Designed miniproteins, single chains, continued (3). Designs and how they scored, part 97

Each design is a single chain, and the fold is of that chain. pLDDT is the mean over its residues in the fold that is shown.

## One batch from the design tools (miniprotein)

Design m11364
Fold by ESMFold2-Fast:
Structure m11364 (fold): chain A 97 residues (1-97)
Amino acid sequence: LTPEEEAEIDIALAQITLAVAKLSKDPDSVVEGVEKALDILERTVERYELTPEQRAEMLAIAEDGIALLESVKDQVKDPAKLEETLARARELIERLR
């Protein structure tokens, strides 16, 4: 695999991870799913030279993650973890710009 193809696979894995999180009925499991997606995206940014198209895809995933976290914020048992995850997503968005 080329580095570009490896990055594409990681981006697809992050998107799938977020999609699975959206199906969860447990708000705290939703937060954990977003954290896992962010772990993948953060690693991808660190390891690969990204195309503008790949950066745009990652930005969209991070923005979707924020929307998902906002949708469960009043239902979580660990609001500190939610706020930490939300801050990570916002930091990643700034890094992708």
Scores: mean pLDDT 88

Design m11365
Fold by ESMFold2-Fast:
Structure m11365 (fold): chain A 83 residues (1-83)
Amino acid sequence: MREEILEAIEANKEAVLELVEATKRLKDPKAVAEAVGMALVILAEPDPEKAKETAKKMVEALKETEDEEEALKKMREILDEAV
């Protein structure tokens, strides 16, 4: 368990860091907290290709959506489809 989680974190950290960087576009502290929480779920994903694809879709949602609540809704839908 511990070693498997650490290996997942190491494989996923670059994609998750790109996602966390994209959350800097959010102005509401609650929106930032929720988005970062979703990024941490992706960090623990055992399939690194799935983690990368999920993170990429969330980054695109954050960049293309002006409304923060709509961006968070899209991110939640992406995460729900991935799990």
Scores: mean pLDDT 79

Design m11366
Fold by ESMFold2-Fast:
Structure m11366 (fold): chain A 77 residues (1-77)
Amino acid sequence: SLLEEARKLVEQLKKDPNNEELINKVIDTALALAEQGRYDEALEILKEAGKLVTNPELQAKVIGAILRVIGLKLEAE
């Protein structure tokens, strides 16, 4: 499932927390969850990633993804 893929990517990110390729995959998978209306699951994945990342530019990417998911949730009916 998409959520299982996201969780696996976060586990990989714990081993390499500033890996840009893994962070991009986590963001892409979380945005795919949001596209399915699964906003709270997407936000939990992005929050977990944000706690692991220490590089400021990569932190900004995760924050940007969080804000995008919040925006999508606010527009949902």
Scores: mean pLDDT 88

Design m11367
Fold by ESMFold2-Fast:
Structure m11367 (fold): chain A 91 residues (1-91)
Amino acid sequence: ALALAIAGLALGVAGLALGRLALRLSRNPSRETLAKAIAAALLGAGAIFLAEQVLKRGGSAELAAEALAEGVEAVALGLEALALAAAEGAI
């Protein structure tokens, strides 16, 4: 459980950072790029929140697994947002 929470926290931070980076580097991004960047930031923040609950309160393996899942999805969406921004010539 602890290792999953730490992984979820790290991936959540990465996903949040990638989403923010896509938003900051992009000029006139498409609606799809904006949606994916925002989703990455929100899921990253969610992963951080769930991981903190596990780490602070001694949470379940299910909460740790949810933090990891949200963190993985946040990174994937953040990378997709950056790739779309590059393809659009927005970076």
Scores: mean pLDDT 81

Design m11368
Fold by ESMFold2-Fast:
Structure m11368 (fold): chain A 56 residues (1-56)
Amino acid sequence: MLPSRETLERLARALLEVGEPATPGAVARASGMPRSTVSRLMRQAAAAGQLRVAPE
């Protein structure tokens, strides 16, 4: 399941600010999205091979 384009753009901007590997907490802080939402989106992106995620 892939997120919407708008959500992906918000996530991508936050990832550029935080850098990789990224934690859901850092990305949530940078993007202004809830941590639970960011965690779900990053998990989906990592499963699709699009993102490296640091464990929390």
Scores: mean pLDDT 69

Design m11369
Fold by ESMFold2-Fast:
Structure m11369 (fold): chain A 78 residues (1-78)
Amino acid sequence: MEAVKQAVDDLGRAVLAADVSNEELLALVSETARAVKAGDLESALAYVERVREAARDDPAVSQAADALKAAIEAAMKA
């Protein structure tokens, strides 16, 4: 779970620094963080995939979203 929380923080920072930052993207990151805090990894994974699609033209945000997805999938298998 620590790795997932760190990846959520990394994604949030990437979105705030990105030129593509907007209310929808920030809301999706916020929902992802809430789902992770609640232990709802399935919902968190769905929100991360929506962030990835919304920010596909931003390599830093896309990369951070992919890293978070990998961390969530690893946590679901543990």
Scores: mean pLDDT 78

Design m11370
Fold by ESMFold2-Fast:
Structure m11370 (fold): chain A 90 residues (1-90)
Amino acid sequence: LTEEMKKIAEKLLKEIEKAYEEGKISKEQLEKAKYHLDLAVEYTKKASESKDDIDRSMLLIQSGVHIVSAFSSTPPEIRKKLRELWEKLL
């Protein structure tokens, strides 16, 4: 689970970095997206280590909130590509 999430976050970050290189997003947007992707991985790791089913579910929801926050840091055009990539990787 955590290793899969790391791979997903890496692919999402690569797409966001490409948008930055193409001048489609600001450096601040890139940094915010990276911050939230790192937190999504961290919460997934905590969920994988949890023995309680409720705690695990809540931590996975928090991971999901950070994925959404990373997407929200990008403009709609980039956000659509990130969503398509996310759905393809799951």
Scores: mean pLDDT 82

Design m11371
Fold by ESMFold2-Fast:
Structure m11371 (fold): chain A 80 residues (1-80)
Amino acid sequence: SMEELVERLARLLEQMTPEQREKLGNAILDAIRKGYYSAVREALRDALEEAEKNGLTPEQFVELFLKKLDEYIKKEREKK
């Protein structure tokens, strides 16, 4: 669920710099404003799973999330 993803994200947010939090927050907000809620949810799930399994740094997590978000947004656009 989105609630579970947000709770898991909270632990990583405590380790992030203000700049990393802003970059992550801006990407999420922009995607939601454009209607890509499902893309945000799927990207967050994938990035959190990888971070938890492989001990990703906050920087690596943000980079992976942004990559996955772009991939899921493209898939939604291609589906029309």
Scores: mean pLDDT 83

Design m11372
Fold by ESMFold2-Fast:
Structure m11372 (fold): chain A 80 residues (1-80)
Amino acid sequence: SFEKRLTLLLLRAMAISGNALLLLKRGTEEQKKEAEEILKKVEEVIELLKKGTEEDLEKAEKEIEELDKRATELEKRLLA
């Protein structure tokens, strides 16, 4: 259902935001800049989800997938 997809996307956005906030506190100067960019993008995605259309939901799904990859790459660099 639309509502179920919306809820799952909001949960994923919150998880990405939490990871980015951790990097903002504990990361290098370069990682902090990337984390700030991710947080800005997450806010844009949440605004997209608030619009409540199927098209906006599909766009948000693609944006979240990209942001999740970016956050994962930053985590890998933190461990290196």
Scores: mean pLDDT 82

Design m11373
Fold by ESMFold2-Fast:
Structure m11373 (fold): chain A 88 residues (1-88)
Amino acid sequence: MDELIEELKKAFENNDTERLKKVLGEIKSQLDNLTDEEFEKVYKVLKEILTKKGYISPGFFDNVLKYMTKEEQKEFLKKLLDFVIENL
């Protein structure tokens, strides 16, 4: 997972849309197999990237997280990643 996070950061840094799509797709496919700690790391990085890209407001993740279980958060993130990948 740490390697995927680094690839995600590099793709974002280089404005490499195709690489960003691939890495986001790989992260999405692994969401159900992540430990709680890995999920938290992914969530933080996605929050930073998606807010910088303008896909989501800075407070959105905090408002959603406050009312959801971890299972609901994973399902929400899958839908969000599908939307982002489709609109990249």
Scores: mean pLDDT 76

Design m11374
Fold by ESMFold2-Fast:
Parts: structure tokens; sequence; C-alpha cells
Structure m11374 (fold): chain A 71 residues (1-71)
């Protein structure tokens, strides 16, 4: 029972991290729209990287949830 709780807590933490990266990517894109073209290029590249990290975090969370469901 404690093992299932730990897996669900880890899944929640991974989702929280992914959510923060998604918000960070949105902030970077908004900053890019208000910046010079030169700065915007760098900000959009950072946003793309943050989005990829968020996607990885969501995959980890899904795998942990599936493992918890194998009761």
Amino acid sequence: MEEVKELLEQARAAEEQARRFEQHARDLREQGLQSTPEQAKTLFQKADMAERLAEQGRKVAEELRKKAEEL
C-alpha cells in the first residue's frame, strides 16, 4: 500500500515539474513576442527546450501512474 502511495506521489511530482516547464515555456514565448527579433530567437529556442522537458515529465508521470494501477 505504501509503495502505491509513493508511486502516485512521484507521478504527481513529475506532473508538477512538467506543468512548471509548460508555464515557463509560455512565459518565454510571451517575452519573445515583446522583444527584439534577435532576443526573440533565443527565447523561442529556450521555450522549445522547456516544452520538450515538460513532455518528458508527462511521460514519466504516465508510466508511474500505470505502474501504480498494476495492483
Scores: mean pLDDT 84

Design m11375
Fold by ESMFold2-Fast:
Structure m11375 (fold): chain A 64 residues (1-64)
Amino acid sequence: MTKENVELSAYLIVQRLLAEKGFVSEEEINNIAKHLAKVYGISFEEAKRIVNEALERVKKEREK
């Protein structure tokens, strides 16, 4: 499994949602995590962590 691919996918999804809505809800985070867990064969808990890390990264980039 390529960790970079999971992280990039999470980043692109959360970046799009923030651009369209200005926020990402907990329900959306859970749905993205479930999707990534299925696609990449990782645990839901690991996928949710990656999604939250990507969300934090996008928020920091938008602050600049």
Scores: mean pLDDT 79

Design m11376
Fold by ESMFold2-Fast:
Structure m11376 (fold): chain A 91 residues (1-91)
Amino acid sequence: GLSAADRQLQAALDLFNVSLDYLRTVLLPLAQQLQAAGRTADAQALLNQIRQGLQRGIQSLQQLRAAYPDASPSLHAQIDARIAELQSLLQ
């Protein structure tokens, strides 16, 4: 079985993956639809909320990784990859 650290990190990654999928499939398309409809202020407000959420997500993943140094290298690598993906979305 997985260690307690591995289970905690996996659960956090699973929850984060659900949130990221919602971002990609719902929130980003919505921002594009608002922009296309000429609702520029609403689109910018949503994009600003998305950016703030991504920044908080990166910080949370970094803190979680640091809190569980004895977790498997594979889970640490998955967290590092996810942080890199989120940082890319902020550019």
Scores: mean pLDDT 83

Design m11377
Fold by ESMFold2-Fast:
Structure m11377 (fold): chain A 100 residues (1-100)
Amino acid sequence: MTEEELKELRELLEKVYNGELPKEEQEKFLKKLAEEGKELLLKELGKEPEIVELVEKLAEIWFKYQLALIKAKTQAEKDAVRAEFEPEAREVEEQIEKLL
């Protein structure tokens, strides 16, 4: 990833989390990031069937987590979202580590 690409991603993330983008554009952007992150992880970890399934599950959890965080209006709601999704993501990450 180039320095220019990183800057563009940071600016887009700030706009997403500040509510400057329409909901549909936020969802499309997050879905694109989840797919790109999945492909990057598969390139690093390999494309063994077990790894592919877990990486796809992790990407889906990440997408739902980010979408739920954007929809959360209060700090208490954001904390509840983190408490729900972070354990699920960690369980999948630990399962991937056991296969490496």
Scores: mean pLDDT 75

Design m11378
Fold by ESMFold2-Fast:
Structure m11378 (fold): chain A 68 residues (1-68)
Amino acid sequence: SIFDKIEELEKELKEMFEKGESKGKIWAKFVEQMSVIEELMKTEDEETRKKAIERVAEIAEKLLKQLK
């Protein structure tokens, strides 16, 4: 499901930070996976899309704070 994909992304980004990967690599991974998630969202119903957008926004806020 789209929620499984979002959870996988959050876990992968956390592991990249723990391994000391560069900010550029972590951001590139986020952007790449966001493109996939955005395409998946186009086929979902409104309620599912709203939930997915909320989860993605939370991940993006945490990531942007860590990349400052």
Scores: mean pLDDT 80

Design m11379
Fold by ESMFold2-Fast:
Structure m11379 (fold): chain A 88 residues (1-88)
Amino acid sequence: SSELEEAKKHLEEGIEHLMKALKDPDPEKRLEHLRKAQEHAEKAKPVLEKSDDLELQILEGVFKIMAAVILLTEEDERVREAARRALE
């Protein structure tokens, strides 16, 4: 469905922001990217809670793994907290 396709697109855009957070040397920019990633994840959430689509579940898994990597490797406490929130 179009709702499923939009949810996948939001998770893909969220993952792109997580990649930018991993690459950016500026903690303020990393924080901004994590916030944008979480906004995209929240937009996908209603479909995620009601769909058993395998591709959507894989995208959610990738998103969570990347957020967990940021949480484990991050030295800035604010960025670490934002990554922790992205996992909820």
Scores: mean pLDDT 88

Design m11380
Fold by ESMFold2-Fast:
Structure m11380 (fold): chain A 78 residues (1-78)
Amino acid sequence: MDPDEFERDVRIAMLRMRVSVLGIAVKNAEKNPASLDDLDSMEEEAKKVIEEAKKLNDKDIEKEATELLRKIEKLKKK
């Protein structure tokens, strides 16, 4: 319904902003060697975004955040 739809859209828009910011941070880390502490912070943010996307039942944002988490894990390994 319209009122619930509006609130949901606002939450999704805010979550998309968080994913975009995280994506920029990950892209920067791929070009510059990032500290392990910075990578750990990005990993924590990715996990929080995935949790929030699951609560909102937004599979598209969950998928994007999961892909970013995989990139962060690769940057932490080799």
Scores: mean pLDDT 80

Design m11381
Fold by ESMFold2-Fast:
Structure m11381 (fold): chain A 89 residues (1-89)
Amino acid sequence: SSLSEQIRRLIELSLHPDKQTPEEKERLEQVKEYILDELRKLGAPESLIEQLRSKSILELLSEYSLMAVRAGKDANLLKLLEEILKKLG
């Protein structure tokens, strides 16, 4: 499947926690940890990282977009997700 299809599936799964298998839940938590690491690279303080651990992937992506823009960086969420999925295999 294409990366676009994988991203679509990931977003759908994040919106339906009742439909997630244990393996899919683990994969979503791995994606979440990669997003948190990218937020750290943009200068997010650890206090913010701790608050974001309880948030959904979509809320983390919203925070990433805001911080990337403030840092003068590319806020391309699709590119971020493609890079994370490539690292996960």
Scores: mean pLDDT 81

Design m11382
Fold by ESMFold2-Fast:
Structure m11382 (fold): chain A 102 residues (1-102)
Amino acid sequence: MSDEAKKFVDALNEALKSKDFKSPEELAEAVSELYGREVSPREVLEVITALAVREGFLDFDPGPRHLAYLAALVNIPVDMEGLKKAVETFREELEKIAEKYK
């Protein structure tokens, strides 16, 4: 599906491999540099939430919109160790995003 989604996840993977992040804002800044445009902390958290649900690191009841989003991401590779660390660091924020996907 989206070439944009693939580019975003690639930038996220490189950011997660390169450094530990203390806040979604720091991660969004790093992703923005790698992606080539300004990315909001919310956008980064939304993508991490979808990937974490896909890989079984977050449990929630997905709505139709979220199922379509997961389908778009199904074949895009993610850095598993970096994703796990991001989920542990930002768990509360990711769960709030996941609830909105309902």
Scores: mean pLDDT 73

Design m11383
Fold by ESMFold2-Fast:
Structure m11383 (fold): chain A 100 residues (1-100)
Amino acid sequence: KKYLEENREKLAKDAIEGVIGTLEDARKAVENGDVKTASIYLVAANILLSFLEIITEDDPELLKKVKEVRELVSRAGKALDEGNYDEAIKLLKEAIEKLK
């Protein structure tokens, strides 16, 4: 379709910004000891990252970053489940930095 490329680039940018915002909210929740809210934000971030993998399939550099961020988010979730809040915060900061 005539505008698909421009629309995909905008959609990918908007989705990346959405993931960054969601991960920053998750980090803030962990810092405040709100584990339940942090877990909800991590689920939301994982859904957005799964969508982002689909829309960045034709961009190998972005796709690689998205996959690395998904791994960091998965590790942050595990750290959160283990009560290792410092590690969870560190991993979330690394995930955010990779998408900037």
Scores: mean pLDDT 84

Design m11384
Fold by ESMFold2-Fast:
Structure m11384 (fold): chain A 118 residues (1-118)
Amino acid sequence: KKEQLLKEIDREYEEALAALDAGDWPAFFEHVSRIARIAQEAIKNNDKEVLKKIAEKFRELGVAAARRGLDPGIVEMLATMAAYARLKAENKVLPAGPSTELAKLSDEIVAEVRAAAA
């Protein structure tokens, strides 16, 4: 299961990149949503290795989006998804509402993504 999930994450990531290159927004968000669903399953199963890989792939998608000059909100969304997966990989308990820890890490990832895209 874990090996299959890791391969599925790689496939969904590459499909999301292809959708970005094609300007196919519906396909891009579909593949992002599939990765997010794998993340939710990994959280439920406490699968930290899968969550770390998902965090890395969302950060990499953020870099790809920033390099293409996409709307800042898309970069921020991807950075937030990466931050959430990373915090869950670290067994952080996050509140149901706003989280200062999530916001801080999201901002740090946005800065990292923008630096890598430049």
Scores: mean pLDDT 84

Design m11385
Fold by ESMFold2-Fast:
Structure m11385 (fold): chain A 77 residues (1-77)
Amino acid sequence: EPITFTVVVNGQTQQIQAHRAVLAASSPRIKAALEAGAGTDDPTLQDGVLALDRFLRDPLSADALLAASVAGVPLLR
C-alpha cells in the first residue's frame, strides 16, 4: 500500500509517496519500525523515505547510493 510521508529536506517540506513493501525491503531497521507500528513522523522511516526518494530520482548514480548510505539509513549494521 502507498504511504504518504511529509518530510523536511533542506528546510523545505516535501510529500513523498512510498510503498510499505519497498521501504521494508530497503532496510532491516525500516522493516522493524514498520512492524512496530511506527508513524510517518518516525525518524527511521523519515530517513528511509528520503534515502529511497534520492535513489529513485538518480538510480544510475553511484553517488546517489553513497548519499543514501550517508543519510543515516543503515542498509547493514
Scores: mean pLDDT 63

Design m11386
Fold by ESMFold2-Fast:
Order: structure tokens, then sequence, then C-alpha cells
Structure m11386 (fold): chain A 73 residues (1-73)
């Protein structure tokens, strides 16, 4: 169901957001977290938001990527 998909997506986003903004996490770990968030957003049909989160993360703008992902919650 869409409700179950939404709940799982919210869980993924909430669990990955701390990694994305963790100063002790590597850039690779932060990018991986952003990709997991983007995958969850794609499952929700939020394709443009997912693409923007990945673009910001690839530019190493992790705080902005996190803020954008959090705006969906």
Amino acid sequence: SMEEIRRRAEEVIRSQLPVLTDPSASEEQKLEAALHIASALHELGEHELARQVVALARAKRFQEAAALARSWL
C-alpha cells in the first residue's frame, strides 16, 4: 500500500539524515546516505526532490541536501 511505502520511506529518510550531517562521517558515507534518501523519495514519486538531494550531496552541500530531504517529512 502507499501508506506502507510512505512509512518505510520516512524510516529510511529519518535514519539516513543523521549520517548526512555527521561531521565524523566520510564524504562517501554521506553520499551513500543521500542515495538511500533519494531511492526512498523515488519510491514516493518525488523524483525531482530525489534528484536535487543527490545533486546537492555530490556538490558536498550535505547540510542543504539534509534540509531539502527533511522538508519532505
Scores: mean pLDDT 88

Design m11387
Fold by ESMFold2-Fast:
Structure m11387 (fold): chain A 96 residues (1-96)
Amino acid sequence: SELEELKKKIEEAIEAMRRKVEEKAAAYPDPERAARILAEFERIEELAREWLRNATKEDLEKALKMVESQSADESKLSEAEAALLFALGEMLKREK
């Protein structure tokens, strides 16, 4: 249940981030650029959800610790890992 609860919190954080991106894109004066931003986020979201589906409790705990320590080298992260770290960061901010 703890693993399922943590996955749900991360999924909720990804969903919240998606809504923020959609709102920002809707406010953009250039519809072509807005569409590209949305398409890029959708790709990152899909990769993050695919990673999350197969993630173990240890994987999730490591990701959470990376966000807490701010020691992650973003240049070495996959798009999915970067999106997940951002989602976890937003989740952690809400729990404070």
Scores: mean pLDDT 63

Design m11388
Fold by ESMFold2-Fast:
Structure m11388 (fold): chain A 92 residues (1-92)
Amino acid sequence: GAMEAARFLAEMALKLTPKAVEAALKGDELEMEITEGLWLIARAVARLEGAPEEVIREIEELVEKAIEAAKKGDREAAEEYIKKLKEFAESL
């Protein structure tokens, strides 16, 4: 159902976001492109399966903030956003 689709997206975010953060910190543009592509596929699948848009938006905001912090070299901030993402996922 809708909540199973939301949990799937949260699980994919938790698997992909640490990889994207590491790639961003290293300046690995290819790894960043691959992780973004996989995230876009996961988001499309979750939308197709009826995940609530508000939940998708919350997950996406945390993912984007983690990657933005990593692009600025702020590992600690990126890890805090990943922690918030995990806490949000556990609440679903």
Scores: mean pLDDT 89

Design m11389
Fold by ESMFold2-Fast:
Structure m11389 (fold): chain A 107 residues (1-107)
Amino acid sequence: SSKVEKLKQELLELLEELEKEAGVKLSEEEKFNLLKSAFIVSAAELNLDLPEPKSLDDLSAQLLENPELIEPILERLKQYYVDNLGADEEKVKEIIEKTKKKIESLL
């Protein structure tokens, strides 16, 4: 539970930093749906038959069990904020890389 809570907090901090770079504000529901969509697509591309996350806690728990999903999810978030929301690619890459290093410390 402690690692789940820490991973959840890192993901929420990541989204807050990405929101600031894109000049947007997402609701809690939109944040969860964005992470859930990235999870589902990344799991499918890796041929992992995983249950759909029901919450950020469930999503975080499943990522700790399946850490190979972390990089694909982070890449999809980068693409979304750069390509769909017009955020600066270099700044988004810096934020993603910082978050990746923090998450790696939890694994």
Scores: mean pLDDT 88

Design m11390
Fold by ESMFold2-Fast:
Structure m11390 (fold): chain A 91 residues (1-91)
Amino acid sequence: NREKVEELAEELKREGEKEGRSDIGENAATILRLLYELGVSLDEAYETALMVKKLQEAILDKNQEEYDKLKEEAKKFGEKLLEERLKKRNK
């Protein structure tokens, strides 16, 4: 649903603005839109956008522990997406 994508994109932008990091929010919104246009499910696209937002925040906060944690979570999430796509292709 394109309307829901735009609603979530605007939410990500607003959260970034409230945190004084409008660029991070806009980047997350852009990633959400791009992934959805590429055929990624809304839920997977939103999870990816949130993960990128958290990763950028950890980098700016110089929080190495959080960065390392998010990097591992991103790897596992990417592996999950690949597995789900391979299952769809084999049907």
Scores: mean pLDDT 75

Design m11391
Fold by ESMFold2-Fast:
Structure m11391 (fold): chain A 74 residues (1-74)
Amino acid sequence: MKELKEELIERAKEILEEAEKKGYISKEMVDRMRELRREALAKLPPEEVREWAEEVLRLGEEVLEKKVEEAEKE
């Protein structure tokens, strides 16, 4: 279970990093993220789902912080 959780985290991280590099989110990226969420909810116990969600949120916060810094930078 923890191995699957880590796989789902890494896939989410790749999507977020790809979106950051491209500066946009494609439908394919959205579909991948939806599938990851579906897999997490279906395959992980509630405890592991929480861990997955927490890590994905942490990664998303890092991406958001970079965007905020760029926006504040002249």
Scores: mean pLDDT 72

Design m11392
Fold by ESMFold2-Fast:
Structure m11392 (fold): chain A 94 residues (1-94)
Amino acid sequence: MGGLKGLSLTMGFLAGLAGDLDAVKGLADSLLDTYDYLKKTRPDNKQSMLDVADQLEAFARGALAGGELTGNEEVIKLAKEALEEAQRRKKEVE
């Protein structure tokens, strides 16, 4: 369902637009930690892993857009790293 992806995109955009490096990194790291936790403790729950990776991708795309609008190079870098990690994990599950 697309609702959580929309929320993640909006949260990423607002964090990126604000230039809040702690929010961008902290939220991305929390989603990555959630994915890794699910992979270790519930490896058969591929749908939940895919949902978390989709949320991270949406968040990263939002943060990238916010960073690009403000010219914040550090936000852009963190957002691109999060996007690459999200896409890698999606390919691993799919």
Scores: mean pLDDT 84

Design m11393
Fold by ESMFold2-Fast:
Structure m11393 (fold): chain A 68 residues (1-68)
Amino acid sequence: SSLEAELRELAAAISPFALQLVDEMAAGGFRLSEEAVETVLALLEEVVSPEDFARFRAVLERLVAAMR
């Protein structure tokens, strides 16, 4: 998926931790509940710049919606 590739590229630019979270979500096919998405985003919010966080959130939400 082009969205998955974009999310991985953003995560790799952010941190190894962000990339690990994307790998874990990909192993589950991005079949996440809204609660699970908010949990992942909460983990990143404190360690990522507001600009990078906003970009990551937008791509993740689009990818999860596409897999529903």
Scores: mean pLDDT 80

Design m11394
Fold by ESMFold2-Fast:
Structure m11394 (fold): chain A 80 residues (1-80)
Amino acid sequence: MTDEVKEANLYLYKAFEAFRNGDMKKADEYIKKAADIVNSPSLYEGTKKILDSLNKLPDSQRRHLLGWLSGPLLNFKIAS
């Protein structure tokens, strides 16, 4: 249902925010909540694998990718 998808997306955004702040534990918790809302284990596994990969990158590259991922969200908020 549309409301559940919107709520799951909110938790995914919170996960990226926690990851940006260096809180990997909170990032994992938010991803799990998003996956639980839409009942999609593949969403949890895929997103966790991406964050684990980002955490292995040098800080400069990780920050650049996080900035790019945050850009679309900010653009949507401004355009809306």
Scores: mean pLDDT 67

Design m11395
Fold by ESMFold2-Fast:
Structure m11395 (fold): chain A 66 residues (1-66)
Amino acid sequence: MSALEREALIEAAQEVAGASREEVEELLRKHGGDGGKTVEEIGRRYGVDPEELQRRAVELYLRRQA
């Protein structure tokens, strides 16, 4: 996972799930940088749709590339 992808996922998780930066970084470390597994676990823990979280992360990633 690139630094931009990581930051976009953290921001999306904060907005959609209310997850802390520290929680998302811990989950990314736990899953070896696997964004898909991290999104699934956040969805499970916070009761949010993993697809909505992933969609928001992609949107934020594209904005950071511009």
Scores: mean pLDDT 83

Design m11396
Fold by ESMFold2-Fast:
Structure m11396 (fold): chain A 64 residues (1-64)
Amino acid sequence: MSPLEQAYQEALDVARTALAKGQSMADAMMAANQVLESRSDEVPFGERSSILQRVADELRERVA
């Protein structure tokens, strides 16, 4: 996988785990953002908003 795709999958996995533990959507998205922050060398700033939007859309599909 590309570094950006790997970052997306890791952020999504962390966010899904947070929701599975009963945490809020805001907590899940904060966890996803922290994953991208920790991968800032691989994820350019301009790509972070796009990846976070993809995570949020996927989580909304699962919780709606």
Scores: mean pLDDT 77

Design m11397
Fold by ESMFold2-Fast:
Structure m11397 (fold): chain A 61 residues (1-61)
Amino acid sequence: MSNEKVKELKEFGKQNGASEEEVKEALEKTNYDLEKAKKLIIERQVEEGIKLLVEGVEKSF
């Protein structure tokens, strides 16, 4: 029932660099809405990437 959504989101999260814990948090925050959880995962990964690019770049080179 809900286990299939967890599996699909887990695979989607793996492709976008999210951990199993992040997938579970995304599901809980979106009340187990698969589409919203996918968006939340993408937004988190993009935000982390942008933050590393903006604040980490100067000290990483």
Scores: mean pLDDT 71

Design m11398
Fold by ESMFold2-Fast:
Structure m11398 (fold): chain A 55 residues (1-55)
Amino acid sequence: SVEQSMLRHIERVAKRTGRPELGQAMKEAVKKGFEQGLSNEEISQRIQQAIAEVG
């Protein structure tokens, strides 16, 4: 699924960059977005917001 593909990509990026806190924030944004039935565009915006909030 799109959700599973996004989550796998985020996990790989988090492992490569050594930033588990960023990976967790991005994963939460994806999971919540799909749970709430948001569009892929809205989920993308939530991921960007999570990245900004982690710093």
Scores: mean pLDDT 79

